# Ledger of designs, part 60: designed miniproteins, single chains, continued (2)

Each design is a single chain, and the fold is of that chain. pLDDT is the mean over its residues in the fold that is shown.

## One batch from the design tools (miniprotein)

Design m6195
Fold by ESMFold2-Fast:
Structure m6195 (fold): chain A 67 residues (1-67)
Amino acid sequence: SHGAESARRGAEGAARAGTGAAASTSGYQVKLNADTEEGARYGELGAEAGKAGDWKKGAQYARMAGE
């Protein structure tokens, strides 16, 4: 109960920060992940999801990338 609400609140906070921070992190992540193709792909996807502020989508992408 409280876990689901806290997770959603955290995701909403990340959504706000994701819009600005994702742009900054995207550049850094892409450069850092240049060494790994899979990492770069995930970093790019994660940054895009973060920008959208879709916590559910972000988790889905992480699962797909991990799987």
Scores: mean pLDDT 54

Design m6196
Fold by ESMFold2-Fast:
Structure m6196 (fold): chain A 59 residues (1-59)
Amino acid sequence: KDEKISELASRLYKKGASLEKIQEVARAVKNGEIEKALELAKEIEGATEEDLKEIEEIG
């Protein structure tokens, strides 16, 4: 689970997401707050439907 969260964070960072926003998404996923993680990820301009789907799969 932690490995997949790290991979997701790396992809979002490469797309130009801020470290603060990435950390918020990662924290929400780790805490099982999938709805919050999805809302936060949708605020990231470079986030794709595949990224959102992966958040659901990790939770």
Scores: mean pLDDT 77

Design m6197
Fold by ESMFold2-Fast:
Structure m6197 (fold): chain A 65 residues (1-65)
Amino acid sequence: MVDEREVLEGLALIYEALANKSVEKGDYKGAAEMYRKAAELYEQAGNTELADSMRKKADELEKKA
């Protein structure tokens, strides 16, 4: 059986990694959008703590954009 939670967490990790790369490049707007997507995926996976963490990072980056 495909574990939906693991698939969602895997996708969230990819978006989180892309967001981190965007921050390194100074693309704060792109990074914020990717952290938002990661937060949605973590929330769907039931990982509310990581979802909240990603939302906070997105909010901070939106202030810089």
Scores: mean pLDDT 82

Design m6198
Fold by ESMFold2-Fast:
Structure m6198 (fold): chain A 76 residues (1-76)
Amino acid sequence: MSEGEIVARILLKENEELKASEEAIEAARKAVDYARQGKGEEAGEYAVKALRLMWEDHKIPGDEEKIEAQVRAKFL
């Protein structure tokens, strides 16, 4: 598995376990699917969307932009 696919699968598992919104879970699933297809740009965008939706539910402040950039880099 690519490093990006591993990150996407972790996001999917976390969103499902935390009972995140259906939109967040769907975004994480699309990230996994695109990563498996080698479509890193699309996979990264969906992974970031899933992460943002998870953060909205948990109100995590501060380093969102830095973490988003690191997540996108895993899919490049």
Scores: mean pLDDT 73

Design m6199
Fold by ESMFold2-Fast:
Structure m6199 (fold): chain A 67 residues (1-67)
Amino acid sequence: GPAAAAQRQAEIERAKAEIREIAAVGERLGDPELARKALEEGLRLVEQGRIEEGLRVAEEGAIRAAL
């Protein structure tokens, strides 16, 4: 129902904000191009409803950018 849709949208928006924060840290600490690609892929997955996977991709991408 509408409540479930609102909850899902809130989860998506929260995940997008978290992914943007992760990517910003990756850009500061490492390769900005790798961080940007992780941001784009993470946001794409979250928009498809794959929230946990999108967050993981952003986090792993930021770690790789820092290496």
Scores: mean pLDDT 79

Design m6200
Fold by ESMFold2-Fast:
Structure m6200 (fold): chain A 95 residues (1-95)
Amino acid sequence: SPALEELRAALRAGDFERAVALLREMALSARTREEMLALARQVLDLAVELRVPEAELERLVGVMVEVAAEQLPEEERLAFFQELVALHNEALARL
């Protein structure tokens, strides 16, 4: 995805404000819990690959939580948050 390559470039440059803005746009484009989780997995894998600081990893996870709270139906949010917490913990263990 061109958007994922732009996110990679922003993260490599340490431009975390741009990275957050790009991730928000990508997350807002996700239509389903499955698409949002696929994005979360890609972003967290990228953050581990690039060894982003733990505080910035937390900011990226925060964007996904915020967009999910706005975009996903109430019944999908709890399942998404539980899966996102598991992915976040796995990413932290790999840093």
Scores: mean pLDDT 86

Design m6201
Fold by ESMFold2-Fast:
Structure m6201 (fold): chain A 74 residues (1-74)
Amino acid sequence: MDAERREALRAMIEEARALGLERVVAALERALEDQSEEALREALREILEALLEEARRRGDEEAAAALEKALASG
C-alpha cells in the first residue's frame, strides 16, 4: 500500500476506536497488517455497514439507500 493509505488507515483506526466501533477497528487493523486488496475490501464493507446502521438510526433514508446499494455491489 502507498504510505498515504497506511497513514489514512492509522487515522481511521484511532477515530473508530474512539467511537467504539470494534468491528471497524479490527477490519482496519487487518487491512494495515495484510496490506492486501481483500483486507481493504473487508474493511470497506465493515465501514459501510457501520455507516448504514448510523444512517438508519438518524432516519436518513437517502444515505441509507446509497449505502445499501454500495454493500449490494460488493
Scores: mean pLDDT 75

Design m6202
Fold by ESMFold2-Fast:
Formats: sequence, C-alpha cells, structure tokens
Structure m6202 (fold): chain A 68 residues (1-68)
Amino acid sequence: SLEELRKRLEELYNSVPEEHKEEAEKILEEVAEEYKELSEKEDLSVEELLTRALEEAIERLEEFLKSL
C-alpha cells in the first residue's frame, strides 16, 4: 500500500546519518522532479505515479545507504 511505502521511505530517511541527510534530500528531490515531469507526459493515475515515485526513492536511498 502507499501508506506502507511512505512508512518504509520515512524509516530509511531517518536511518541516514545527519551528515549525509542533505545528500539523501537531493536524491528525494531528483525522484520527485522526474515523476512530476512523467505526470505531465503520461496518462497515469496519481496513485500509480506516487507508487512508482516512492518505490524509486526507496531503491535509491537503500543503494545510497549501502555506499556509506
């Protein structure tokens, strides 16, 4: 569910060390910007767009945390 994806993303963000939170925030901003552009070009529901954006953000944050 969207709620579970949001909760997972929040848990991942909260696990980011304070010194790296600015970098994590940039990742989230990049994902948000990509999906904002996609919403203008694709006839996808808001729920589908939000689901894809949350899944992408989770994946990128997990990879970022593994690189630390």
Scores: mean pLDDT 82

Design m6203
Fold by ESMFold2-Fast:
Structure m6203 (fold): chain A 86 residues (1-86)
Amino acid sequence: MDQLIAELRALMAENLALAREILRLAETLEDILRAIGLRLRVIGLEIDLELLLRQNALTEAQLRAMIAEARRIRAELERLLAELRA
C-alpha cells in the first residue's frame, strides 16, 4: 500500500506541475478555466487521500481508483498542452 500511496502522490505532484505550466502558456479565458478545472480535480484527490488516511479507511481498491483518476487527469492535461502548442 505505501508504494501505491507514493505513486499517487508522485502523479498528483506531476499533474500540479503540468497544470502550472499550462496556466503559464494559456492565453484565452477558456483555456485558463480548463486548466483551473483540472487543477481543482487534482486538489480534490489530495483532499480525499488525506481524509481517508486520517480516518484509517483507505483501501487498496480506493487507492487504485484514485491512481486511475490521476492518470485520467494527466491525459486531459497532456491533451490541453498539445492543443496550446499547436
Scores: mean pLDDT 87

Design m6204
Fold by ESMFold2-Fast:
Structure m6204 (fold): chain A 68 residues (1-68)
Amino acid sequence: MEELARRAREKVLELSDAGKVGDTLEQLIERLKEAGMSEEEIQAFLELVQRMADGGHDGSAAIAAAEA
């Protein structure tokens, strides 16, 4: 799980640098699929995002955390 989430996080950072991160989690998922991420890698990242959202932040906070 950790390695899958790490790979997805690295891809999110690449997309963020290119200005290709979407406005919603759905758009981010589509960008990750377009970048060649597997469903398993995307699911692992979504679990991380859900955990952060449950902590009182929305999906944008999880994207910001991936950028940090």
Scores: mean pLDDT 65

Design m6205
Fold by ESMFold2-Fast:
Parts: sequence; structure tokens; C-alpha cells
Structure m6205 (fold): chain A 57 residues (1-57)
Amino acid sequence: SLAPGEYDIVDLILKNPQIEGYVSSDDAPSELTVAQLNEQIQNGILTVKGSKIKIIE
């Protein structure tokens, strides 16, 4: 599983082929927990603010 830190969305998609795509939204949270990120990955679509995601514990 991913450690806390800042990740580039394109890099995450390339390393996780189960991700079907992503959407950028100003209403998306700027930080996600590891559990929230894993839930989005399992659902196949990432919802992020900007081009990077900050993961917290």
C-alpha cells in the first residue's frame, strides 16, 4: 500500500492499471487518507484537486 506523501496523478494511473481514469474538481478534497485513496482506486475513477494528490494517515 502507499505511504503518506504527495503523488502525481499520472504516475498513480500508470502504476495502477485498474484505474479507468480520473476527474479534476475544485470541490475535491486536497488531502485523502490511505483508506480513501484505496476506495477510489477500487472504484476505478480518481477524483482529485489539480494534478497531484496528498495522502495522509
Scores: mean pLDDT 76

Design m6206
Fold by ESMFold2-Fast:
Structure m6206 (fold): chain A 73 residues (1-73)
Amino acid sequence: APLPVFRGSFDEEEVRGELLDANGNVVAEVTLPVSQLPHREELLALKPGETAEFEATIDGVPVRVVVTKRVPL
């Protein structure tokens, strides 16, 4: 089966997003410190508005992560 997807946005401190099941239904809204994701150095090196995709474990669930760096206010 395809991995569930976490889709969201992040800044230097936190990631906010939605966890989707394998059918694309939203099962949770999640906020995490960005330090709890892998590839923190790569994420912080992205320009505002750029998106990263990778595999990670969120709350014990293996997921495909799709996160966009937030544009400063």
Scores: mean pLDDT 78

Design m6207
Fold by ESMFold2-Fast:
Structure m6207 (fold): chain A 63 residues (1-63)
Amino acid sequence: KKKVLEELKKLPFWRRTALTVLVVEHGPNVTPEDVQKALGVTPEEAERLAKIARELAKLLNIP
């Protein structure tokens, strides 16, 4: 859980903002495709960021 917040701090603020919007819109159902479409990242990076987004949604109790 704390590791998710540390990973978010390493991201540029524009990526943190975009990822937070995805968490608010999709909650724990954020997919790598959602991340790739929003951020224009590689499939591997999208998988990583989608996992972080899903963990953040669970931490914030967003349905």
Scores: mean pLDDT 76

Design m6208
Fold by ESMFold2-Fast:
Structure m6208 (fold): chain A 64 residues (1-64)
Amino acid sequence: MDAIRDAAENIKDLLLKKGIEVKVEEVEESLRRLLAGEEPIPPVKEALTPPVAAGREAARELAA
């Protein structure tokens, strides 16, 4: 099984906890693009951008 799909489901759940609803397919596509050295797709990028100051800790937990 692809680890990317499992990671996408976990990221979707974390975003949902912050009141941000995204589809697993959108998160999975963004993860594939990040692994290829490209930027994530707009829906996921926008969801991760707004709370830049408060989301820095959450972003570190996602990266760890």
Scores: mean pLDDT 64

Design m6209
Fold by ESMFold2-Fast:
Structure m6209 (fold): chain A 71 residues (1-71)
Amino acid sequence: MTPQEIARLVRDFLEGKLSLEEVYERLLQMPAAERRRAVDALLNTAKHFDPSKLEEAEKLRERIDEDIAAQ
């Protein structure tokens, strides 16, 4: 996934166009290293531009970290 595709995924989630589960399903199609980078980008963007989405982004990060740790 390109950096522009990650940026669009982040934006669509913050704008409410994608649910948490839809974002997670898209991230599952990515390699683990890119998946983690995408989640980190989402958290950083939510922290600065939409703090109301930060809790959902944190839950997504925890789920991805657990998936990686289980491998």
Scores: mean pLDDT 74

Design m6210
Fold by ESMFold2-Fast:
Structure m6210 (fold): chain A 66 residues (1-66)
Amino acid sequence: SELEKRLEKRRELGREIAEELQKGLEEEMKRAGMSEELARSAEGEDLFVTNSEEELKKMAEEEEKK
């Protein structure tokens, strides 16, 4: 049953590759989302800066408030 062993190894490699691709896709999706905000800031550069600062401020306030 060497065929079964080869299939198991292939499945394991496939799972590892799929997991790495999944992580890569998630990271690329995040970058794509940020690119959309940059595209919107093309109409207003100040808007992007303000949004970034507001988000940081909001996170700080949420950590402070229970």
Scores: mean pLDDT 61

Design m6211
Fold by ESMFold2-Fast:
Structure m6211 (fold): chain A 60 residues (1-60)
Amino acid sequence: SPPKVYHLTLRESDTLEEIARRLQETAGLPAEDAERLARLWLERGLFGETVPLDNEPIVR
């Protein structure tokens, strides 16, 4: 099994659609999960940073 560590650099100009698409392409996430994570990252204002997917507390 591959490690649950994925990285994606966010930019201030990125939209939910862009971030979700990149998550699907780089992390192999289903569209539903990618959209949820993209929304969370945008709401947190994590722009210009590489964020580890495994570090996101989406499954509390």
Scores: mean pLDDT 62

Design m6212
Fold by ESMFold2-Fast:
Structure m6212 (fold): chain A 65 residues (1-65)
Amino acid sequence: SRAEEAYRLLLEGYSLREVAEKLGISVETLKRLLLQSGRFSERQLEGMERYGVSTSSQGARLVLA
């Protein structure tokens, strides 16, 4: 399914925008698919959209520890 493919791409470090582009859908549609899959909460998707999956700083690693 698109949600499983999206999840795999996110694990590979792609941003929500990059994953949506690769799948040929909007970011809004991608967020809905991920919510429907049950793998992500709306809060987690907001965080990913705001801060990205790959960060240019180590701050994200520290707050996740």
Scores: mean pLDDT 67

Design m6213
Fold by ESMFold2-Fast:
Structure m6213 (fold): chain A 94 residues (1-94)
Amino acid sequence: SEEEKRKKELEEQLDEIIEELKKLGKLDEAQAKKLRERMLKIIEENPEAAWELLIALKTLIDHGKITLELAEELIELAEKGDIEGLAKLVQEAV
């Protein structure tokens, strides 16, 4: 289905973001596993919030502003469906 295809695309982008964060030394293997599990749940429950979360994480990575603390805060906002909060945090961090 179109929905299943979209979720697979989000999962692929998630795996790319996790690998980038590991390469930057921002995540150890245990932290990467926990963040991946949380983000996969967001993809299943709220794919719109997941999409905005992945954009936010990529923006902070590209600007060299990403930290584990910021990644966890963005994930918490996405788990709550707070799309406006995601955008605000990114604007304040860059």
Scores: mean pLDDT 85

Design m6215
Fold by ESMFold2-Fast:
Structure m6215 (fold): chain A 79 residues (1-79)
Amino acid sequence: NLERAIEYLEKAKEAAEKGDIEEAIEYAQKASDFVLASQHPGGPAALEAIGKAIAALEKGDIEEAIRYLEKAIELVRQS
C-alpha cells in the first residue's frame, strides 16, 4: 500500500508540473486511498499534506502543490 501511495504521489507531482491539474488531483486522491488502507502511524500527517496539495491544485498554485506532494512522499517514506 505505501509503495503504491508513493507511486501515485510521484505521478500527481509529474501531472502538476505538466499543468494537468485534473489528473494531478486524481492521482493525489488515489494516493490518499492507499495511505488510508495502510493503517499507518504516519498516515494522518501524510493525509493532511495530500489534502493541502489538492487544495493548492484546485487554486492553481502549482508550486505550493508540488511542495505538499513532496512532503507527503517524505512522510510516507519515514513511516
Scores: mean pLDDT 84

Design m6216
Fold by ESMFold2-Fast:
Structure m6216 (fold): chain A 79 residues (1-79)
Amino acid sequence: ETARILERAAKLLEEDPSDIAIGVAILHLAVSRVAAESQGDHETAALLKEALDRVVQAIKEGNYEEAARIFREAAERLR
């Protein structure tokens, strides 16, 4: 369930924004996007790509609160 994966990524960033936690969160989003594309779910894949681009930008800016919020928004839209 993609929504649960994104919620777990948000929690991980909120509780421990270490390099490993950031990497794991981004990997979950990227893998979910590839899975959606492979299943022909272009709508979900496009949503996850937009979320990934926004999350990467927030992390580059050191804004882990915004990154976690983006994961939660994506999870809510995929319920």
Scores: mean pLDDT 77

Design m6217
Fold by ESMFold2-Fast:
Structure m6217 (fold): chain A 63 residues (1-63)
Amino acid sequence: SEEIRETIERLERIREEEAKKSGAAAELVQEGLEKFVEAVKKGDLEKAKEIVEEVEKKLRELE
């Protein structure tokens, strides 16, 4: 779906930006992106949404 593609692309860009500032933050986003894609492949959209929210929350805490 378009919304899912946009979310993946957004997370990939955030990961690349964070990689330039902090390896730990980039690694966290990368792990979250992998889990998000896996949840989407399983059709578990609720879990996919939770993963994005958790990544965003943890990323803010790492600042």
Scores: mean pLDDT 77

Design m6218
Fold by ESMFold2-Fast:
Structure m6218 (fold): chain A 87 residues (1-87)
Amino acid sequence: MKYYIVELPPGVTPEQLRAALPDGVRIVYFEEGGVAVLEVPDDFPESALRRAIARLGGRIIKKYENKSLDEVLEEARRLAEQRRAAA
């Protein structure tokens, strides 16, 4: 499995993100203010993921192939906190 941290514009809901994502991609974390962590199968085409996120006005910030979920969630929480502190 690979993990992606994605940034979404304000107002995108977890339901909208889920509807945009292909089957097999799992939302493992979503923070109000537009930071999410996605769990993606190793054989999943990154281009399809990038297109889905771009359609929501978002972008991929980081990709992890060799990190634990806990390490990725810590990074996502830090990014979400930085965004809250900047608001």
Scores: mean pLDDT 80

Design m6219
Fold by ESMFold2-Fast:
Structure m6219 (fold): chain A 64 residues (1-64)
Amino acid sequence: SMEEEIKKLVKEMMELGAKVVGKATLYLFGDLSEEEKERLRKEIDELQRRIEELQRRIDELLEK
């Protein structure tokens, strides 16, 4: 059902959001080199793009 699909997407989005928070915390408060910060920025950006894609799919389902 549409509700089951939305629940699955929301769960995936929440799990990705938790990963973003963890990486952002490490970026802001960790004792990191510039190279390590560069890698974390790329990882955070990739996770954010995935979250945006999941949000778009949820919005499409809610439009029906």
Scores: mean pLDDT 86

Design m6220
Fold by ESMFold2-Fast:
Structure m6220 (fold): chain A 81 residues (1-81)
Amino acid sequence: NPLHEILQLVIDGRFQEAAEYAKSLGLPDEEVEALVTELINRADELRARREEVLAAKSVEELAALVTLSPRVQRVIERLFA
């Protein structure tokens, strides 16, 4: 799951690798910037709930664990597909 890789890289503090991986998936630069910046700003929350975050199977499950903008939720929804 591409989103699980991005989440794991952010949780591990590997922010540059998370951005590079997201770009490799064919996401537009503006969507990569929005996604990675928001996840970095939530990194402490993501780490605190690491097991729940990595077990999430939908954008709704992730949004229940951490506050995400509607824009980033739409990007995440496509990555779960």
Scores: mean pLDDT 84

Design m6221
Fold by ESMFold2-Fast:
Structure m6221 (fold): chain A 116 residues (1-116)
Amino acid sequence: MAKELAEGYTEHIKENPDDAGAWNRAGVAYYELGKYEEAIEYYEKAIEIAPNNAEAWNNLGKAYYELGEYEKAIEAYKKAIEIDPDNAEAWENLGKAYEKLGEYEKAKEAYKKAKE
């Protein structure tokens, strides 16, 4: 299923290379397959086309988090929050990444923002 979705989105992208939403959805399909490095390539293309897409930045952070790249995950989550300060998922994910780096006070503040 996720592999078929990834193949469908990549087919669509070949015909519609400027569709940032399609690049983001292809990234999500690769993420669901556990292919985090491939997911990152698709999310980076989505944000290159639409740099103010908070969802794509949050998804980029999630893929970096799964690879243990916590500093890169934090940078991506901060971009998502800068674009959409009400994105509760991005705030929660920022807190989790800060915990992995031992930044417990910053994690606590991020979790508070996620609950507001």
Scores: mean pLDDT 88

Design m6222
Fold by ESMFold2-Fast:
Structure m6222 (fold): chain A 100 residues (1-100)
Amino acid sequence: KEEEMAAQAKRAKEIALKASPETGRDIALSLADYAIRHAAESPEFAKEAGRAMAEVAKRTGDPELVDAAIRVADTLESIGHKEMADEVRKAAEEARKAVA
């Protein structure tokens, strides 16, 4: 189930990366909202969604998506998934360097 949810996040990332910058941003922010709301039920989805946001941020140069990825990481940490949160934070930090 978690593997399937993670695959859905990866699929949404592919769609966001192929879309216009505006549409990609909207998809990424929607992923952030969903990931935060469902992190307890699907932590793997939230992790992949956070990483997807960081990757979209690198492509678009959007610092708002970096902040969204950090918020997903904070949510994962708050519910006890510290290791997953650290992976998302690392991706967000790499994206921040790319957009700076």
Scores: mean pLDDT 79

Design m6223
Fold by ESMFold2-Fast:
Structure m6223 (fold): chain A 60 residues (1-60)
Amino acid sequence: DELKKELEEYIKSKIEDEEKREYYIEIVNDVVETFKDKVSEEELKKKLKEGIDEEVKELK
């Protein structure tokens, strides 16, 4: 699944902590599986990247 791979690479580029990286990858994969049939892939990608950016900003 290209969307999951892209989001995984995005998380890896933004989060250096291995434990937190693994945690967010699992959450993002669960959200993708839940919503991939309900919303557009583009909208899902945008919202998930925004969520990751917000979480990373708060963790600093």
Scores: mean pLDDT 77

Design m6224
Fold by ESMFold2-Fast:
Structure m6224 (fold): chain A 68 residues (1-68)
Amino acid sequence: SEAELEAEKQRILETIEKDYERMKEGLKNFVPEEKAEELAEQIYETFKAMVDSLYELEKKRLEEKKKK
């Protein structure tokens, strides 16, 4: 259902936020802090956009299934 799809999207976004902090801290071991934050932010925003795109595609698929 769309409600289940929305719940999954929220769970994925929460996981990404948690992973963002971990990734930022890990990257500080390889690059200056400013660069680590920039890279982590770019990866985070890209992942969020991907999740949104996949959510919209799956939502359309569910609408098509309801039609016949």
Scores: mean pLDDT 78

Design m6225
Fold by ESMFold2-Fast:
Structure m6225 (fold): chain A 84 residues (1-84)
Amino acid sequence: MVEELKKKLEEAARELAEIAERTAAGELTPEEAAARVRAVLEPLVEEAEELEKDPEKLKELERAAEELLGEAMRALVEAIAAQK
């Protein structure tokens, strides 16, 4: 389960990086980028809510999310801010 979620986080990080790159290139508006980010993250939020029943697994998921998504999320925020 947690291993499967880590794989989903890796895939999400890759998708977020692509969204950030396209946003930085002016191919996506901030609104379009936000909608795509939401679509990528919504399934992961649902999985995290299920893990609230198991604090140990939730802690492991939080660490994986910070490690795998942190860089992509920073790049995305910078790309959106640059369009303002």
Scores: mean pLDDT 75

Design m6226
Fold by ESMFold2-Fast:
Structure m6226 (fold): chain A 114 residues (1-114)
Amino acid sequence: SIANFAGHYKGTITLEDGRVFNFEGVLDADGNISGKLYSPGGELVATLEGKITSVDGNKFTFEGTITFVGGGRYSVKGTGVMDGNKITGEGTLTNEESGHSWGFKFEGERVADA
């Protein structure tokens, strides 16, 4: 069930070129994703909107859009797995204007509500 993945998450995204972003995001019980990406120095660099597209046990697929501060827009798609409160996965980030794509990996953890 998509609802089994619901929660507040923090983690990192690493691009295949070595760039790293910190993420914070919320996945709701309906599979909607809302998040923010930060530079390693803590500056807000982008927002994320997306959704879970399929679930198979503890495995999921997702799609979304990342919008960078200053106007760059990227399509995202990927796959992940959940083990307890940890999520890991990989995907593709595609610039919607140029069509250039980067692979990425992510690692995150479900945070307790404050």
Scores: mean pLDDT 85

Design m6227
Fold by ESMFold2-Fast:
Structure m6227 (fold): chain A 70 residues (1-70)
Amino acid sequence: GPLEGTIRGLEAAIASGDQALAATAAGVAARYLEEQGVIDRETAEEIIRLGMEGRGVEAARRALELAKEA
């Protein structure tokens, strides 16, 4: 389902080591988790901010942890 797809996408992005790719994956995942009520808006914005700061792999790891807890 969409959650499993999100988890796999985040894992692939983290494995790539590409900060820009991971930032994009983290941002998409954060908004999806917010829309599903898994995380609040503030948490989603924190993940997106990490990606914008060039910390995309860190952002994706945080999004992955939250997605696995859903």
Scores: mean pLDDT 88

Design m6228
Fold by ESMFold2-Fast:
Structure m6228 (fold): chain A 72 residues (1-72)
Amino acid sequence: VDLEEFKEKLKEVVKENLELLKEVPKEEAIRLLEEAVAYYRAKAAAAKDPTEKELAEMLAEAAQALLEELKA
């Protein structure tokens, strides 16, 4: 499997799951997203494999973006 193809599929899965979070109570969604951001940032910092680091960074950024949207 090509890394670029995997990234595209991962982006679609993340986008679909983030849309579902809009149906969750705002307080719970914020809590889950804050936990996800912290988790993936820690994973990115600890990752020695460039691919794992990049994927963790992408997931942290996606969670952070939705967190900012929900707080607005």
Scores: mean pLDDT 73

Design m6229
Fold by ESMFold2-Fast:
Formats: C-alpha cells, sequence, structure tokens
Structure m6229 (fold): chain A 73 residues (1-73)
C-alpha cells in the first residue's frame, strides 16, 4: 500500500509541477483510486486531501493520507 501510495503521490506532484490544474489532478487521482476499489465518495475526498497536502509542500502527509485510504479499501 505505501509503495503504491508513493507512486500515485509522485505522479500527482509531477502533474502539478508540469502545470496541470488542481481539478485535472484530482480527477486523475480519483480515477486511479476507483480502479483500486475505493468508493467514489472516499476516492474524491482522498484525492482532494492529497492535492491540498501537495500544495502545502507536505509530501509525507500526502503519502500517509493515500496509504491509509488504500489500506482501508
Amino acid sequence: AEESARNLVEGAKRLLDEGESEEFVKRALTTALLSKGLPREEAERTAKEVVDALKAGDLDKAIKILTEALEAA
């Protein structure tokens, strides 16, 4: 779970660094989380929290949020 979370967070950070919109990155994360079995409401909430953490510069928090969500799935 942590390795999968790290890969998804690094992908999201790269998209933000390349100038993709927050809405695009949230949609991409939501789609990835849905494909891993998360319910839509949880996937959307998790994607928002991860993007918010990345905007704050807190990569470790983003990884923790996503790891906990994937382990609960």
Scores: mean pLDDT 83

Design m6230
Fold by ESMFold2-Fast:
Structure m6230 (fold): chain A 62 residues (1-62)
Amino acid sequence: STRQRILDAGVELIRKEGASAVTQRKIAEAAGVSLGTLYSHFPSESELAAAIAARELLRMAE
């Protein structure tokens, strides 16, 4: 799904660049979605960051 693509892209960017270097724009570009599409799933940067952190923990547990 689009939500999973956004979260996976965010996890990969954090692993490569670190959390402080990752922006909503970079995540949208890496996921292959528009910034508007990203905002429709995650209206705030803090909500997106929390979801990415949860996804990273889940991915490490796989």
Scores: mean pLDDT 76

Design m6231
Fold by ESMFold2-Fast:
Structure m6231 (fold): chain A 68 residues (1-68)
Amino acid sequence: SREELLTEVFAKIDEVIRLATERGDEEALQKAYELAVKALRLWEGNASPEEIQRLLEEVQKLLDELRA
């Protein structure tokens, strides 16, 4: 569902913020902020599950880069 995808997006953004903060990675923190703004706009705009899924993939990519 839309709500499940958005919940996962925000949860993964929180994880990015946590890891970036622990590492002192200000560039990753800035990217997480930009992704959070996109997520909020998708929530307000009644975006399709497909649009939310694309954002989830962007967040996952950043999270994977931080874990590497």
Scores: mean pLDDT 85

